Designed miniproteins, single chains. Designs and how they scored, part 21

Each design is a single chain, and the fold is of that chain. pLDDT is the mean over its residues in the fold that is shown.

## One batch from the design tools (miniprotein)

Design m741
Fold by ESMFold2-Fast:
Structure m741 (fold): chain A 58 residues (1-58)
Amino acid sequence: SMEEIEKLGKEAIEAARAGDLERTRELGRQLRSLETPENKELVEKYEREAVRAYIEGS
């Protein structure tokens, strides 16, 4: 669901900002497993924001 994607995406951003690479990768994998054509843009947005948070958090 969109709610699950939003929750996982926010957790991935938090993990990435904290530098927890293993958790970030696990959450990213879960996000990708929920990807559909309808929610692809939202999943990709959270993936990009997690990468940005990791770089900026370092």
Scores: mean pLDDT 83

Design m742
Fold by ESMFold2-Fast:
Structure m742 (fold): chain A 64 residues (1-64)
Amino acid sequence: GPGREAIENGIRAARAGNAAAGAAGAHDLQKSGYISEEAGRRAVEAAQAGNAEEAARILEESLP
């Protein structure tokens, strides 16, 4: 469904290693309600810190 596809797109963006794009993607997923507020916060923090794999793992935990 749309939520799963959006999260999978977010995982790809996070793994691309662009901190700004990864953080923006995680924020948009949280605002859309596809991931929890806590998952969104953690993923944004990981992406901003340059931890691309950690940001991707947090988003993977949100997959149905």
Scores: mean pLDDT 81

Design m743
Fold by ESMFold2-Fast:
Structure m743 (fold): chain A 75 residues (1-75)
Amino acid sequence: SVLEKLREFAERLREIVQKLEEAIAKNDPALAEQAREDVEKLATEVKSTLSGHVKQNVLTVLDSMLARIDKVLAA
C-alpha cells in the first residue's frame, strides 16, 4: 500500500539524516557522500513508486536534503 511505502521511505530518510549528522560530527566527507548516494537512490524509488502531490512533496524534501549535503561537502 501507499502508506506502507511512505513508512519505508520515512525510515530510510531518518537513516540518511542520522548518517549526515554523524558525517558532520566526525568531519567525514566520505560518509556525507554515502548519504548523498542514499538520497539519490531513494529519489529514484520515489519517482517510480509514488504519484501526484505526495510524490512532489517527498521529492521536494529530498531536494532540500541534497542541497544540505552539498553545503556540508563544500565547507
Scores: mean pLDDT 85

Design m744
Fold by ESMFold2-Fast:
Structure m744 (fold): chain A 67 residues (1-67)
Amino acid sequence: AAEDALRTAEELIEKAKEYAKKGDVRNATIYLVAASIEVAAADFLGADPERVEELRKRITEVGKEAD
């Protein structure tokens, strides 16, 4: 459950990164929001706090690149 949410978040971040790289801000933002929801779900389900923090940092970095 928590690990599945972390894995889904990782996949969504990678898609967001690819859209950001192409300058597709709309799709990058949609995938970053989805990734944020999955990270929050993983955190709620008791995922490793260090992994949660790592993914949140990656979401922030990709978000800055998209804007």
Scores: mean pLDDT 83

Design m745
Fold by ESMFold2-Fast:
Structure m745 (fold): chain A 74 residues (1-74)
Amino acid sequence: MREAALRGAEEDARTAIELAEEVGDEELKKKAEEYLEEARRAYEEGSSPRELILLGASAGVVAISAAVLKVAKK
């Protein structure tokens, strides 16, 4: 389950970074990059699946926020 949680967090963070770049929101991009690094570090240090899921959820919120901004900016 840790591997699946990390995979989800990585996917959400990468999507958030891409969307934040498209809308030009440097704050969202920076936050998404932080969550990606935190998730990988936590995974390598043997953190619980719950912690990895929470990091992924945080990155997912950033991705949703960036997507909403992208639609609103059009």
Scores: mean pLDDT 75

Design m746
Fold by ESMFold2-Fast:
Structure m746 (fold): chain A 96 residues (1-96)
Amino acid sequence: EAGRTAAAGGAVAAVGGALGGDAAGAAAGAAGAAVGAAGAALGSAGLALAGGLIATVGGTLAAKGAAEAGADRAAIAAGIAGALAGIGGAIEALLA
């Protein structure tokens, strides 16, 4: 489950970054989603943790970039949601 939570968080962060025009947040979110998904597929807590942390960074960058660009609150909310889901995935991986 931790890998799936990290993958979902990374995907939401990537969408938030794309909507806010933040390429770094979008890229980091996408990377977190890929690593988290790999963790889920392989049953690896370490990959799920890494994916969750990368998704957290991506979501934070997406939210900050969207806020600085004056983007819609939806883009900012997507970045925040991605970061929170990334944190959740990382915590789940640490508890596994």
Scores: mean pLDDT 73

Design m747
Fold by ESMFold2-Fast:
Order: C-alpha cells, then sequence, then structure tokens
Structure m747 (fold): chain A 75 residues (1-75)
C-alpha cells in the first residue's frame, strides 16, 4: 500500500540521517530526527486509508521538520 511505502521511505531516510548525525557527534539532532520519525510513522499506522493528499502533506511536514533540525545543527 502507499502508506506502507511511505513508512518504509521515512524509516530509510531517518536511519541515514541518524547515522550521519551520530557519526558527526550530533547526538541531540539524531534524537530529534528519531522522535520526528516515530511521530510520523505513528500517524501513518493510525491512518492506513489516508488519501494521497494526506500522505503528501505528512511527508512534506516530515521533510520540513528535518530541514529545521539541519538548520539548527549549522548554527
Amino acid sequence: SMVEEAIELIRKETERLVKEYEEAGNYDAAEEVRKLAEETIKWLERNPNATVEQLVGEILRYIGDVIDIELKVKK
């Protein structure tokens, strides 16, 4: 399903980001992105019949929050 594909995509991107942040010693950023992924995946699991518009909105929200975390790290 599209929801299962979205969950897999978020898990893969989160795993990559967590690894990169931890290897750079940015443990706080790694924890923030992990929590963001947990919240996003929980929403997707609670909404297995989400519309394409709802799925796109949730994915864009995840991406935006990841960008905010990255901008914090660059300060």
Scores: mean pLDDT 86

Design m748
Fold by ESMFold2-Fast:
Formats: structure tokens, sequence, C-alpha cells
Structure m748 (fold): chain A 83 residues (1-83)
């Protein structure tokens, strides 16, 4: 449906926003911002997994986005450990 396509676009935009937030938090060494970003990434992954179960027609696109979000999550975790 068009609503599902719009929701996918919003989730993709949310991922891009989280990448930007991570870049800023990393440059400023803001531990609280990094922890907030980590939580937001985990919530995004849960929402992407739920959307995939509801709309299997988007499974390929969602799997790619989930993989990118999980990679971002691991990078945020490493950055927190290095502070």
Amino acid sequence: SREAELRLTILQFRYIALVTEFDLAKKTKDLEALKATLKDIEELIEELERFKEEHPEYAEELDKLIKRAEELKEEVKKTIEEL
C-alpha cells in the first residue's frame, strides 16, 4: 500500500538521521548523546523487524536497512567503549 511505502521511506530517513546524530556525538565525544543514539538504533531495529513481519513484500529492502542499522549499532558501541 502507499501507506506502507511512506512508512518505509520514514524508516529510511530515521536511519539517515541516526547516522548524522552518531557522527556529531562522536566528534563532540558526548557520551550521553552516544548512549541515546544507541537506544534509538535498537528501537529502530525492533520497528524494522516488526514491519518486515507485517509486510513481507518489503523483506529485501528491510533486511538491507536492518543490516545497516546493526552495523551502526556496533560502531556506536565501540565508540562508547573507547571513551
Scores: mean pLDDT 90

Design m749
Fold by ESMFold2-Fast:
Structure m749 (fold): chain A 90 residues (1-90)
Amino acid sequence: SELKKAAKDYLEGKITPLEFAEKLRNSKDLKGASINPTLLEEARRGLISEEQLRKELVAALKRYFETSKIEIKADPDDLEALVKELLEKL
């Protein structure tokens, strides 16, 4: 429920990639997609670019889909497309 709301809010532009990453990490249902806590702390402190954070989110979602045996129909390098596919599978 909370993760589904986070995915919708992200796609609607209501939350940032960082806020979405934090909600993804806190989800018990997607442990395989969790972002490295050190990377999240670095992002909060502005030590990594949004581009780098987006690439890490793409990698985390790809890991989740692979471990869950979910076929990726989206462009595997498009974060918004992967989040949309995640929302459809939740």
Scores: mean pLDDT 76

Design m750
Fold by ESMFold2-Fast:
Structure m750 (fold): chain A 56 residues (1-56)
Amino acid sequence: DLVPLMQKVAQGDVEAGRELARKLAEEGEYELALNIARIVGDEETVAEIEALKAKA
């Protein structure tokens, strides 16, 4: 399920990175979600995931 999104993130697809990071955060994998958001450079998504992590 996540492999196609991971491949797009590796290619610099910001939208795929946002989607993957959001799915990982929903599964409680906040550290991985933050790493993905940082890789694609989406600071807004980084902030969103940090907020979700703080509430977990």
Scores: mean pLDDT 77

Design m751
Fold by ESMFold2-Fast:
Structure m751 (fold): chain A 55 residues (1-55)
Amino acid sequence: LGITKEAVEEDRKRAEELREEAKRAEAAGDTRKAAQLYAAAGILEAGAEFTESLL
């Protein structure tokens, strides 16, 4: 179960996974999907940073 710091680590790992999916989407020519995945990864990273700042 994610407590605050575990949730931060999970969100960072998820953002990494989304970036890898975005790279694969770009390689496949799906630039719109890639852009959406990069945006989602950025949101997760920003949320993780904000949560970490409260620790």
Scores: mean pLDDT 79

Design m752
Fold by ESMFold2-Fast:
Structure m752 (fold): chain A 100 residues (1-100)
Amino acid sequence: MKTVVKKLDVVASGKKAIVTLEVEGGMTALDLANELVKVLLEKVPIVEKASFRVVGPNVAEITLEFKEPLSGQEVAKIVIDVLENELGAEVEGEIKVTEV
C-alpha cells in the first residue's frame, strides 16, 4: 500500500522551518517522519538540524534548521523531493506555505 501525504504545511522563518505532515497508507506518521528526518540529515547538505514529533493520529511535525535562509517554497520543494524520490511517498493533498 502506498504512503500518501494528505496535507503538507510549511511555516518558514529565516533559517528555520516547521513542516506538518498528515499521512495515510503504508507508513505511519511516526515511521515516515523518522525516515524523512534521517534522509534530510544524511543526503541534503543544506539541512543543519532536523527533528520530529507526532502531534496527532497520522500527523507529524518536523522542525528543520538550515545552514542558509530558505524560502517556504524552497523548504517545501526539498521536503517533497525527499518524500517522493527517496521514500516513495505520494504528495496528493493540500500544500500550504507560510512565511514569517
Scores: mean pLDDT 86

Design m753
Fold by ESMFold2-Fast:
Structure m753 (fold): chain A 68 residues (1-68)
Amino acid sequence: SERKTIIINLMKEVGVPEEEAEKIADEALKLPLSRVPTFVAEKLMELGVPREVAADTAFRIHVLLLSL
């Protein structure tokens, strides 16, 4: 899906390996769309992505998912 591709690509931009990004995206998309950005931010932070970068990525996901 377009939503899955967006989430994977944004996570890959911040250094998440593709296999891990796919797992996180599949898990995120089982949630209500409103919960997806915060879930991805939490997973990025667990993987060692700085809080500000994780928050920026979550905001970009939020904006892009609203455009679909």
Scores: mean pLDDT 86

Design m754
Fold by ESMFold2-Fast:
Structure m754 (fold): chain A 58 residues (1-58)
Amino acid sequence: DLRERAGKIVRERGYENTSLRDIAEALGISVGTLHRHFSSKSQIYAYAEYLEYKAKRE
């Protein structure tokens, strides 16, 4: 899903090297659409950390 793909992009490219525009472009959506799922870049980063935690439990 879109949230997992956004988190993966931030994990692969790095938080400081990735903008909201870069994430939206990689997903094929607008920045406005991305904002409907995440309020900020820090929320995307937090979700990426959650995905890593979830992977360790599986």
Scores: mean pLDDT 76

Design m755
Fold by ESMFold2-Fast:
Structure m755 (fold): chain A 87 residues (1-87)
Amino acid sequence: MTATATVDGRTLTATVDAPGEGRTGILTGTPLGAPVDTRGATVEEVVAALREAGYEVEVRELPGAEVVFARHEATGTALVTLFLRPA
């Protein structure tokens, strides 16, 4: 399944797991940036990992979803992760 979110004028697309399972999505701002596999991870675990790596992290709650934005100022890398909640 594919989910799309628009933040700060940017349209972001994430692939998420099947309905009924923990639903996560990943978007990376660099082709060589290691995409973080968030499947089976919690929002808190992903936020902690990104902060340890030197990212500034913002979490936004949306109806049925949480969006995690991470930016590394020194490298200009931006990562977005979308977590979908079960309906």
Scores: mean pLDDT 55

Design m756
Fold by ESMFold2-Fast:
Order: C-alpha cells, then structure tokens, then sequence
Structure m756 (fold): chain A 64 residues (1-64)
C-alpha cells in the first residue's frame, strides 16, 4: 500500500511539475495519511489511495 501510493504520487508530482525539494515531504505526508486510514479500518486500500491522491493535489494547490 505505502509503495503503491508513493509510486502514484511520484508520477503525479512529475506531471504537475512539483519542485523536487517539495516532493519528498508532500508525498510522505499523503502516504502516511493513506496508510493510517487503512490501518485504523476507516477505508479500504483503493479508497485510501484515492484520498492520498486528493490530499497531495490539495497540498500542491495550496502552495501555488
């Protein structure tokens, strides 16, 4: 799950041209949130991946 989320967000960061220095921090935050939601039984893996993507997109938008 963590690696799947990270891979998707790394691809998304490249498409959105997120600065390299911000990628690691923003990606790790979204990965931790997604994993936490599954670990606590709040979401299944597919939905947690989607929430992580939405969080990452929101963080990127907030920095623009």
Amino acid sequence: LREEIRERLEELAEELEVPEELREELIERAVEVGESLVRRGLLDEPLAIRVAEMLFEGDVEALR
Scores: mean pLDDT 77

Design m757
Fold by ESMFold2-Fast:
Structure m757 (fold): chain A 61 residues (1-61)
Amino acid sequence: SRKAALAAAAGVLIVAAEIHAERFGDRETALADAREAVRLAREAGDEELAERAERLLEELE
């Protein structure tokens, strides 16, 4: 379903943001990925995933 695909994409972006921040020190890319993850998780209606992405975004700010 579309919602499942959006949630999967949000999950991938959360992992990508964590890797960019921790392994590459690329905070700008990590912030962009985290923001997109929040948007996709909200569009999917996945509240738990949206909260996870929002917490990551706060940690990176």
Scores: mean pLDDT 84

Design m758
Fold by ESMFold2-Fast:
Structure m758 (fold): chain A 64 residues (1-64)
Amino acid sequence: MTEDVKKRLEELIKKAPNMSIEELEIYKKALEDAYKLAKNVNPETAKALEEAIKKLEEEIEKKK
């Protein structure tokens, strides 16, 4: 399960440079909601989500 999450997050990050700011913000919000659910249950998944959120934030800032 954790490995499947990591693969999906890697695909999202690869697509991020081609996404609009609006799309990136929508995905970031979804990942933040997932992080809140995961942080007390699965630390590995929570860490992967946190890293992905940071990468999406960096991409949003680059596009501003």
Scores: mean pLDDT 80

Design m759
Fold by ESMFold2-Fast:
Structure m759 (fold): chain A 64 residues (1-64)
Amino acid sequence: DVDELEARIEELRRRIAELEAALEYVRATSPPDDAAHLSGLLEAEIDRLRRERRELESKLSSLR
């Protein structure tokens, strides 16, 4: 359903922005070793959500 896809895409965009803000906070405030580890985990989650968003955007495009 187009409306459900659009709603999920918007949710993913919001969540990605939240995680990107968290990533900047971790990089600014954490010790270097902790920052490297936590940044890696956050970057992996951001990349996963970005791939999901692209897949849903592709599906939405194919329905037009």
Scores: mean pLDDT 83

Design m760
Fold by ESMFold2-Fast:
Structure m760 (fold): chain A 90 residues (1-90)
Amino acid sequence: LVPPSPETRAELERLFNEYKKRLDELVQEIEEAAKTRPEIRGEVLRRSAILYTATMVRMVGAMLEGDIETLKKDGEAGESQLRALLEEVR
């Protein structure tokens, strides 16, 4: 249980910020799409918040473990799940 090297940490931070930016943009798009559908808006926003939070917890865990491959896998899975929710609402 040794902290990652400075080089590994820099790559983890770069990837984390890249995935977080894409997840944040998807959440914003879901919120905007949900505005036109008041009957499902609350449920959609709740599902979006749960998916975002779960993905962020997993990505933070991967960063603490110094696991670049897990960070990529969890970031991509979260992005895919939020994109699927966006397409479901559209």
Scores: mean pLDDT 87

Design m761
Fold by ESMFold2-Fast:
Structure m761 (fold): chain A 86 residues (1-86)
Amino acid sequence: MKVIVEGEGLDEESIRDIEGAGLAGEASGGKARITVEGDRAIAEVENAGPGGVIAAVGAGVQGELNGHKVEVVVEGDTVRIRITPG
């Protein structure tokens, strides 16, 4: 399964949450690519294990708790979690 957690216009804490999801994806046995540019972050994880999927969902939940809007899109074997300002 491929997992992508992305967001734009975010605070520093939310950017760190996206980075954390990418690192958890690597720790789960996946291959992560993490890109941070100002208030934007993207963590893409190929072959995410259960821990990486849980961490990605956790980043989405935390985004909602931080007052952001969260959208989850499933396309084939890819789960995309998009976090936008609320």
Scores: mean pLDDT 84

Design m762
Fold by ESMFold2-Fast:
Structure m762 (fold): chain A 100 residues (1-100)
Amino acid sequence: MTEKAKKLELENAKKQAEDLINQAEKLISEAEKLISEAKKTGSKDLLEKAKELLKQANTYTLNALSYASRVGDKGLVDRALELQQRIRKNEKELSDVESK
């Protein structure tokens, strides 16, 4: 591989990590809104939707972490790990709400 081609590969992997992190952040934020609304309404359907969004966000953050680690971007790795912690917090809150 040429040096230029290798740089393009790393730039593409970095962009993939950034795009996945942004998508995961959006999914987590939507899940948090649904959990908040479910607390007010008692809607099990909203909790199920939030659960599905958190599952998708988890997949995206794991993939983002893989790409970020591949390019050696500590900032992106740290962001992906912060999103993982945020997912765990929301999963616990969702479980607590389901238990009433």
Scores: mean pLDDT 85

Design m763
Fold by ESMFold2-Fast:
Structure m763 (fold): chain A 68 residues (1-68)
Amino acid sequence: GQAELEALAAKLRSLYPDATVSVIGDDTILVTVPDDPNKQIALTLKLMGEYPDFDVSLNGTTIVVTKK
């Protein structure tokens, strides 16, 4: 639900203070890391490993985390 996503978003903001983290609707979190494609890819892979109950994908400079 929304509260679970807001809690996860707050945790991600704490762990990755240089990233922009936003909650979209009831199931999606967007994480934006500009300026470094290698850092974006590395963070995407890390999130895939840490949050297996979520679908994680990289779209341009934005990492999309969607609840399964």
Scores: mean pLDDT 77

Design m764
Fold by ESMFold2-Fast:
Structure m764 (fold): chain A 97 residues (1-97)
Amino acid sequence: DARKRKREALLRLVGAVIAVIASTDPSVSEEEAIEAVRALLEAAREYAAATEDAEEAREELEFAAKVLEKVKPYLSERAAEVAEEAIEELRRLAEEL
C-alpha cells in the first residue's frame, strides 16, 4: 500500500514536471501554464505526504522548486507570479520536514 502510493505520487510528480516544462512553449495559454504550475505544487505535496523519508521528501520538494525557478523566465507575467508563490510554498514545506 505505502509503496504503491509513493510510486503513483512519484509518477504524478514526473508528469507534472514534464507538463510545466512543456508550458514554456509560446502556443500554450497562460491559463494552461498556471494549471501546470499548480499541478506541480500539488504533485510535490502528495509525494512528500506519501514518503516516510523526510530527507527524500525534502529533496523532491527542492527539486520541484528548482524546476519552477528554471522555467519561470519563459512564462507569462501572471504565470511567473504563480510560479514564484509555488516556489515559496515548496521551500516552506521542505523546511517544515
Scores: mean pLDDT 85

Design m765
Fold by ESMFold2-Fast:
Structure m765 (fold): chain A 97 residues (1-97)
Amino acid sequence: NAQKQQDLADTDRMLKRAEEIAKEVRELASKLPDPETAQRLIDEVDSELAAAKREAQHEKQAIEAGDTEAYTHETSHLVGHILRLVGLKIEAELLLK
């Protein structure tokens, strides 16, 4: 139905945003003078992006199954990972002062 197609498109859009933020954090981390801090940020962004990709797949499965509770649960987790990626971007920007 139209709602299912919209929900799938919204999940793809959210995952693309997570990937874009992760790329921005990696670019910022590459400019940091401390290699240990740079590697920590890269490791954290890779972990959060991997989790976001896993949650996006679970969300798509829930949408296809018509499981509204699972969809809501997985969407909240995906949003959480995106917010953590935004936090890593802010941290990297502040460290570049």
Scores: mean pLDDT 88

Design m766
Fold by ESMFold2-Fast:
Structure m766 (fold): chain A 70 residues (1-70)
Amino acid sequence: MKELEKKLVVLESRIAVLKGAIAFLEDLKARFADDPERVAALEAEIEELRRELEELEKEREKLEEEIEKL
């Protein structure tokens, strides 16, 4: 059972890193709001990271469900 808890901690760490990366890119997008080419590139990167984050959050939800069934 502690193994599922360890997997959850690792997954939460990965989620935190992605959230940090997204926040950093959103801050850059705000700083370069007058540069549409740069904004578009940053938006594309943010979209990719948000998609990755969504998958990790689904995985976390499944792990939490498994822990609850214990």
Scores: mean pLDDT 82

Design m767
Fold by ESMFold2-Fast:
Structure m767 (fold): chain A 63 residues (1-63)
Amino acid sequence: LVGALVEAVADQPKAHPKFLELKKGDKVLVLKEHNSDWVYAQSLVTGEKGYVSKANLKVLKYV
């Protein structure tokens, strides 16, 4: 997933200051894999960085 351009398939609320808020359809760039369930990513919509659940993402392209 590192270096992947991915799309949110579900909304993710900002339930924690370190989490990235996402709406379904948002594009994000994966910067680092944190563990088996979570990645650290940057929103291409807001420019903010934070943790995202892998369950909410679909890979579009590796860059």
Scores: mean pLDDT 77

Design m768
Fold by ESMFold2-Fast:
Structure m768 (fold): chain A 80 residues (1-80)
Amino acid sequence: SPLKERIEELRKRVDELAAQARANRDKLSPVEMAVLGIVRAAVDFLLKYHDKIPEAEAEREIAGVERTLDELEARLQQKV
């Protein structure tokens, strides 16, 4: 399903971001690391339950995760 493929791509992004954050421990604050943990949990729930919720609701949750990942990725790329 297209939703499952999008969520699997988000899972890959989360795993990559978590590895980058671990390699650059001082670039993300403890709060930003906690947000990354929450996003990981949200992606895992979407992988398990996307077929149990309305598609429009699943798409909104996916968009929220995408936005949060974009913000965290931008923080890791921040120079100063």
Scores: mean pLDDT 81

Design m769
Fold by ESMFold2-Fast:
Structure m769 (fold): chain A 55 residues (1-55)
Amino acid sequence: EKKEKEHRELLKVISEELGKSAVARALGVSKESLSKYIKGEKISKASRKKIEEAI
């Protein structure tokens, strides 16, 4: 849970610097899934796994 919070904060900062589209492409997820993950909203297991494994 603490690591998830740290990952969300990191992704938020990176998305603000590089843009959500670029970050989502790099992670292999949709911008919608990335945005929801950063907000702590529910996303698919597959999208969540891709984000967490890429960090």
Scores: mean pLDDT 77

Design m770
Fold by ESMFold2-Fast:
Structure m770 (fold): chain A 100 residues (1-100)
Amino acid sequence: AEEKAKKIVEDFEKKLEEIVKKAEEKLEKAKTEEEVKAIYEEALKEIDELTKKYTKELMSLIPVDPETAKKALDEILLKKLEAEEKLKELVEKKLEELKS
């Protein structure tokens, strides 16, 4: 259970980083506030869908190892919050650049 939970968390983190990186690249090319908002909303939706998928996979481990599953779920939620915060900072920076 521990090895499986670790792999699930590592796969989640890698995919979260890919979503944020893709959003950052799209934001660099964005020319309007509407484009920035669309990129932000799409990235948040992808993060939410990814989190739901991996949460469901970890919940399947609860009957086998509830303590390991709970720790991994807490870690996924923390990584989600960190990714959302970074994304928000990138969006706010881009919106300020467009006002100049």
Scores: mean pLDDT 86

Design m771
Fold by ESMFold2-Fast:
Structure m771 (fold): chain A 60 residues (1-60)
Amino acid sequence: SDEELEEELERIEREVLRKYLEGEISPAQATELARERAIELLKEHGFSEEEARRYIEENR
């Protein structure tokens, strides 16, 4: 479960990085998009919004 979560988070990071490298979004937009998608993913795995934000800050 944790391994699958880590894999899905990496997928989000790769997708956002690709958009950034293709010039579709700015660095600030990339950071925001990655955070937003990671929070949504964590919420799907049973995290609250507060817990999701904490998880992202701790694993940055």
Scores: mean pLDDT 80

Design m772
Fold by ESMFold2-Fast:
Structure m772 (fold): chain A 69 residues (1-69)
Amino acid sequence: ATTTVTKQNGNQTTTVVVETDSLGAVAEGKGEGNSAVRVAIRERDGKTVVTVSSGPTASTVTVTVTDLE
């Protein structure tokens, strides 16, 4: 399965693409300046849990999960 996380703040965009199996994955992406996104993906109780951490600047984060089943 593939999870795509996109963070936008004005003209700054950070995209992180994570490929997962049944064990989960972690990935980090960086945008211009000090914009950063960290994504952790894990399974819990038959559900996919995606945790997103963003840098100190307020921003919009979009998470797209594809091809899970």
Scores: mean pLDDT 56

Design m773
Fold by ESMFold2-Fast:
Structure m773 (fold): chain A 66 residues (1-66)
Amino acid sequence: MSKEELGANVALLLRERYGASDEVCREVIELCLKTDDEEEIAKHISELLGISVEEAKKIIEEAKKR
């Protein structure tokens, strides 16, 4: 899976489950393009949405299966 595909899939899940704004989705996509460190991505998602890092990691795992 490309970094762009991962970012798009994560953003779609965040929009679907948490009503994430277009700006939050864009920030997540850009983050996935800059790093492949899933822990860093999960921590940033946690900060943006106020969810746990563990919940953010589950979203990334589900995004990888799409």
Scores: mean pLDDT 80

Design m774
Fold by ESMFold2-Fast:
Structure m774 (fold): chain A 60 residues (1-60)
Amino acid sequence: SLEERALALLRERGRVTDTLVAQRLGISVEEARRILDRLVAEGRAVAEVDAGGVRVYRLP
């Protein structure tokens, strides 16, 4: 599934952006953010804002 692919990227890289996930999965940035935010709601990821103001996602 796209969610499992997104989780695999989180495990591989430690931190990801919605744009990186979109590029790697071949989906829109909006769809990637929707998937990542769902993983956050499920407790499977954490969303943070980095020093540059960019939203990043990581494992808990």
Scores: mean pLDDT 86

Design m775
Fold by ESMFold2-Fast:
Structure m775 (fold): chain A 60 residues (1-60)
Amino acid sequence: METLVAEFETLERAIGAALSIIGDAPRATVKVEGNTVTVTTDGDPASLEAARRVFDRLAA
């Protein structure tokens, strides 16, 4: 199980990132708390890489 956490500048960016991850990694669990997005995967490398790409592009 792998967990990624990123903080965004705004709630709108956090929601946008969460929606992008859900689209690219539908098997991942995504949680949004304020400006923070937490993604949990069962160690699926494709889901982990999808989440990392979104975080690298959108995270503050």
Scores: mean pLDDT 76

Design m776
Fold by ESMFold2-Fast:
Structure m776 (fold): chain A 129 residues (1-129)
Amino acid sequence: SNVEQILRVAEEMVEEVLSIARETAERVKALDPSAKAVVDQALATIEKALEEALEGLRIAAYAATVDPEGAIALARRIVDDLKATIQAEADTVKAATNDEGKAVVDEGLARINSVLDEGLARIEALARA
């Protein structure tokens, strides 16, 4: 069903973003151990935001069966809110780390935004199918 496909896309998207966030956190801490506390706090905030986003996207998946456009609007808001949270946490880490750590955060953020944009596009296509 479209619901099962949307749920799968949402779960895959969130899991890939979580994997990138964790990889990015470990790389920054390896390059700049002094940033550890800020990186660990940012990762904890991102992990919580991802859990909340996944729950919201599950609601959107079921809503798509009766209101595809309303479900798409909800999914867009959830992804936009998640992107804003991740950007804010990335900015906090960048302010606390060295130039090598900043470059790693920028790379991780670009990868996360790509995953979120591709995931949202797939959810929108499935909701309209």
Scores: mean pLDDT 93

Design m777
Fold by ESMFold2-Fast:
Structure m777 (fold): chain A 72 residues (1-72)
Amino acid sequence: SPEEEARRLAEEARRLFDQVLAQYISDPQRAQQLDDELARLLGELYELDPELAEELMREIEARAKAFVAELE
């Protein structure tokens, strides 16, 4: 079902984002590759459930900003 697919994509996106953060300092090239894949998954999620995708994008962006702020 589209609802089940959207849920799976959201879970995958969150896990992929965790990997982006984990690789950010140790392997920036890998982090960029994972970030590209994350963008594709979020785009697919947006087609299935735009509201959920927008919520996740805002959450991810806020977490990314917080992570970068900690590095300074």
Scores: mean pLDDT 86

Design m778
Fold by ESMFold2-Fast:
Order: structure tokens, then sequence, then C-alpha cells
Structure m778 (fold): chain A 67 residues (1-67)
């Protein structure tokens, strides 16, 4: 659920990939505003360009828990 998604996004904030960090930060901000659908779209768009395997895993797990 939402709590699990937040934990994966918080872990992604420690990624060496600056795109993954920016995506995680934006998604967390959107979730804090209750904008869950926008957070989902933002993460799906980020996954098109994030290449770090661990960052991709964390963002994909966050998405799984938001859907």
Amino acid sequence: GLEEARRYLEEALRSPDPIARAAAREALELLDQGRVEEAIRSLENALKVVTDPEARRLLEEALRHLK
C-alpha cells in the first residue's frame, strides 16, 4: 500500500542516479498532496529513462504498491 510505496521511494532517494532521485522526490511530494494518480504517471515516465537496475527495481516496487 501507500506506506510500502513510500519506503521504496525513500530508498530511491539514495540512488546514485540523479534522475531516479528526482523522480522519487517528486513522487513523494505528490503522495503527500494526495495526488496518487499523478505520482503513478510520474513514476511510469521516469522508468522510461532510468537505467540503474537497483533504482528501476525500487521505482517498480513503489508503483506495484500504488496500483
Scores: mean pLDDT 88

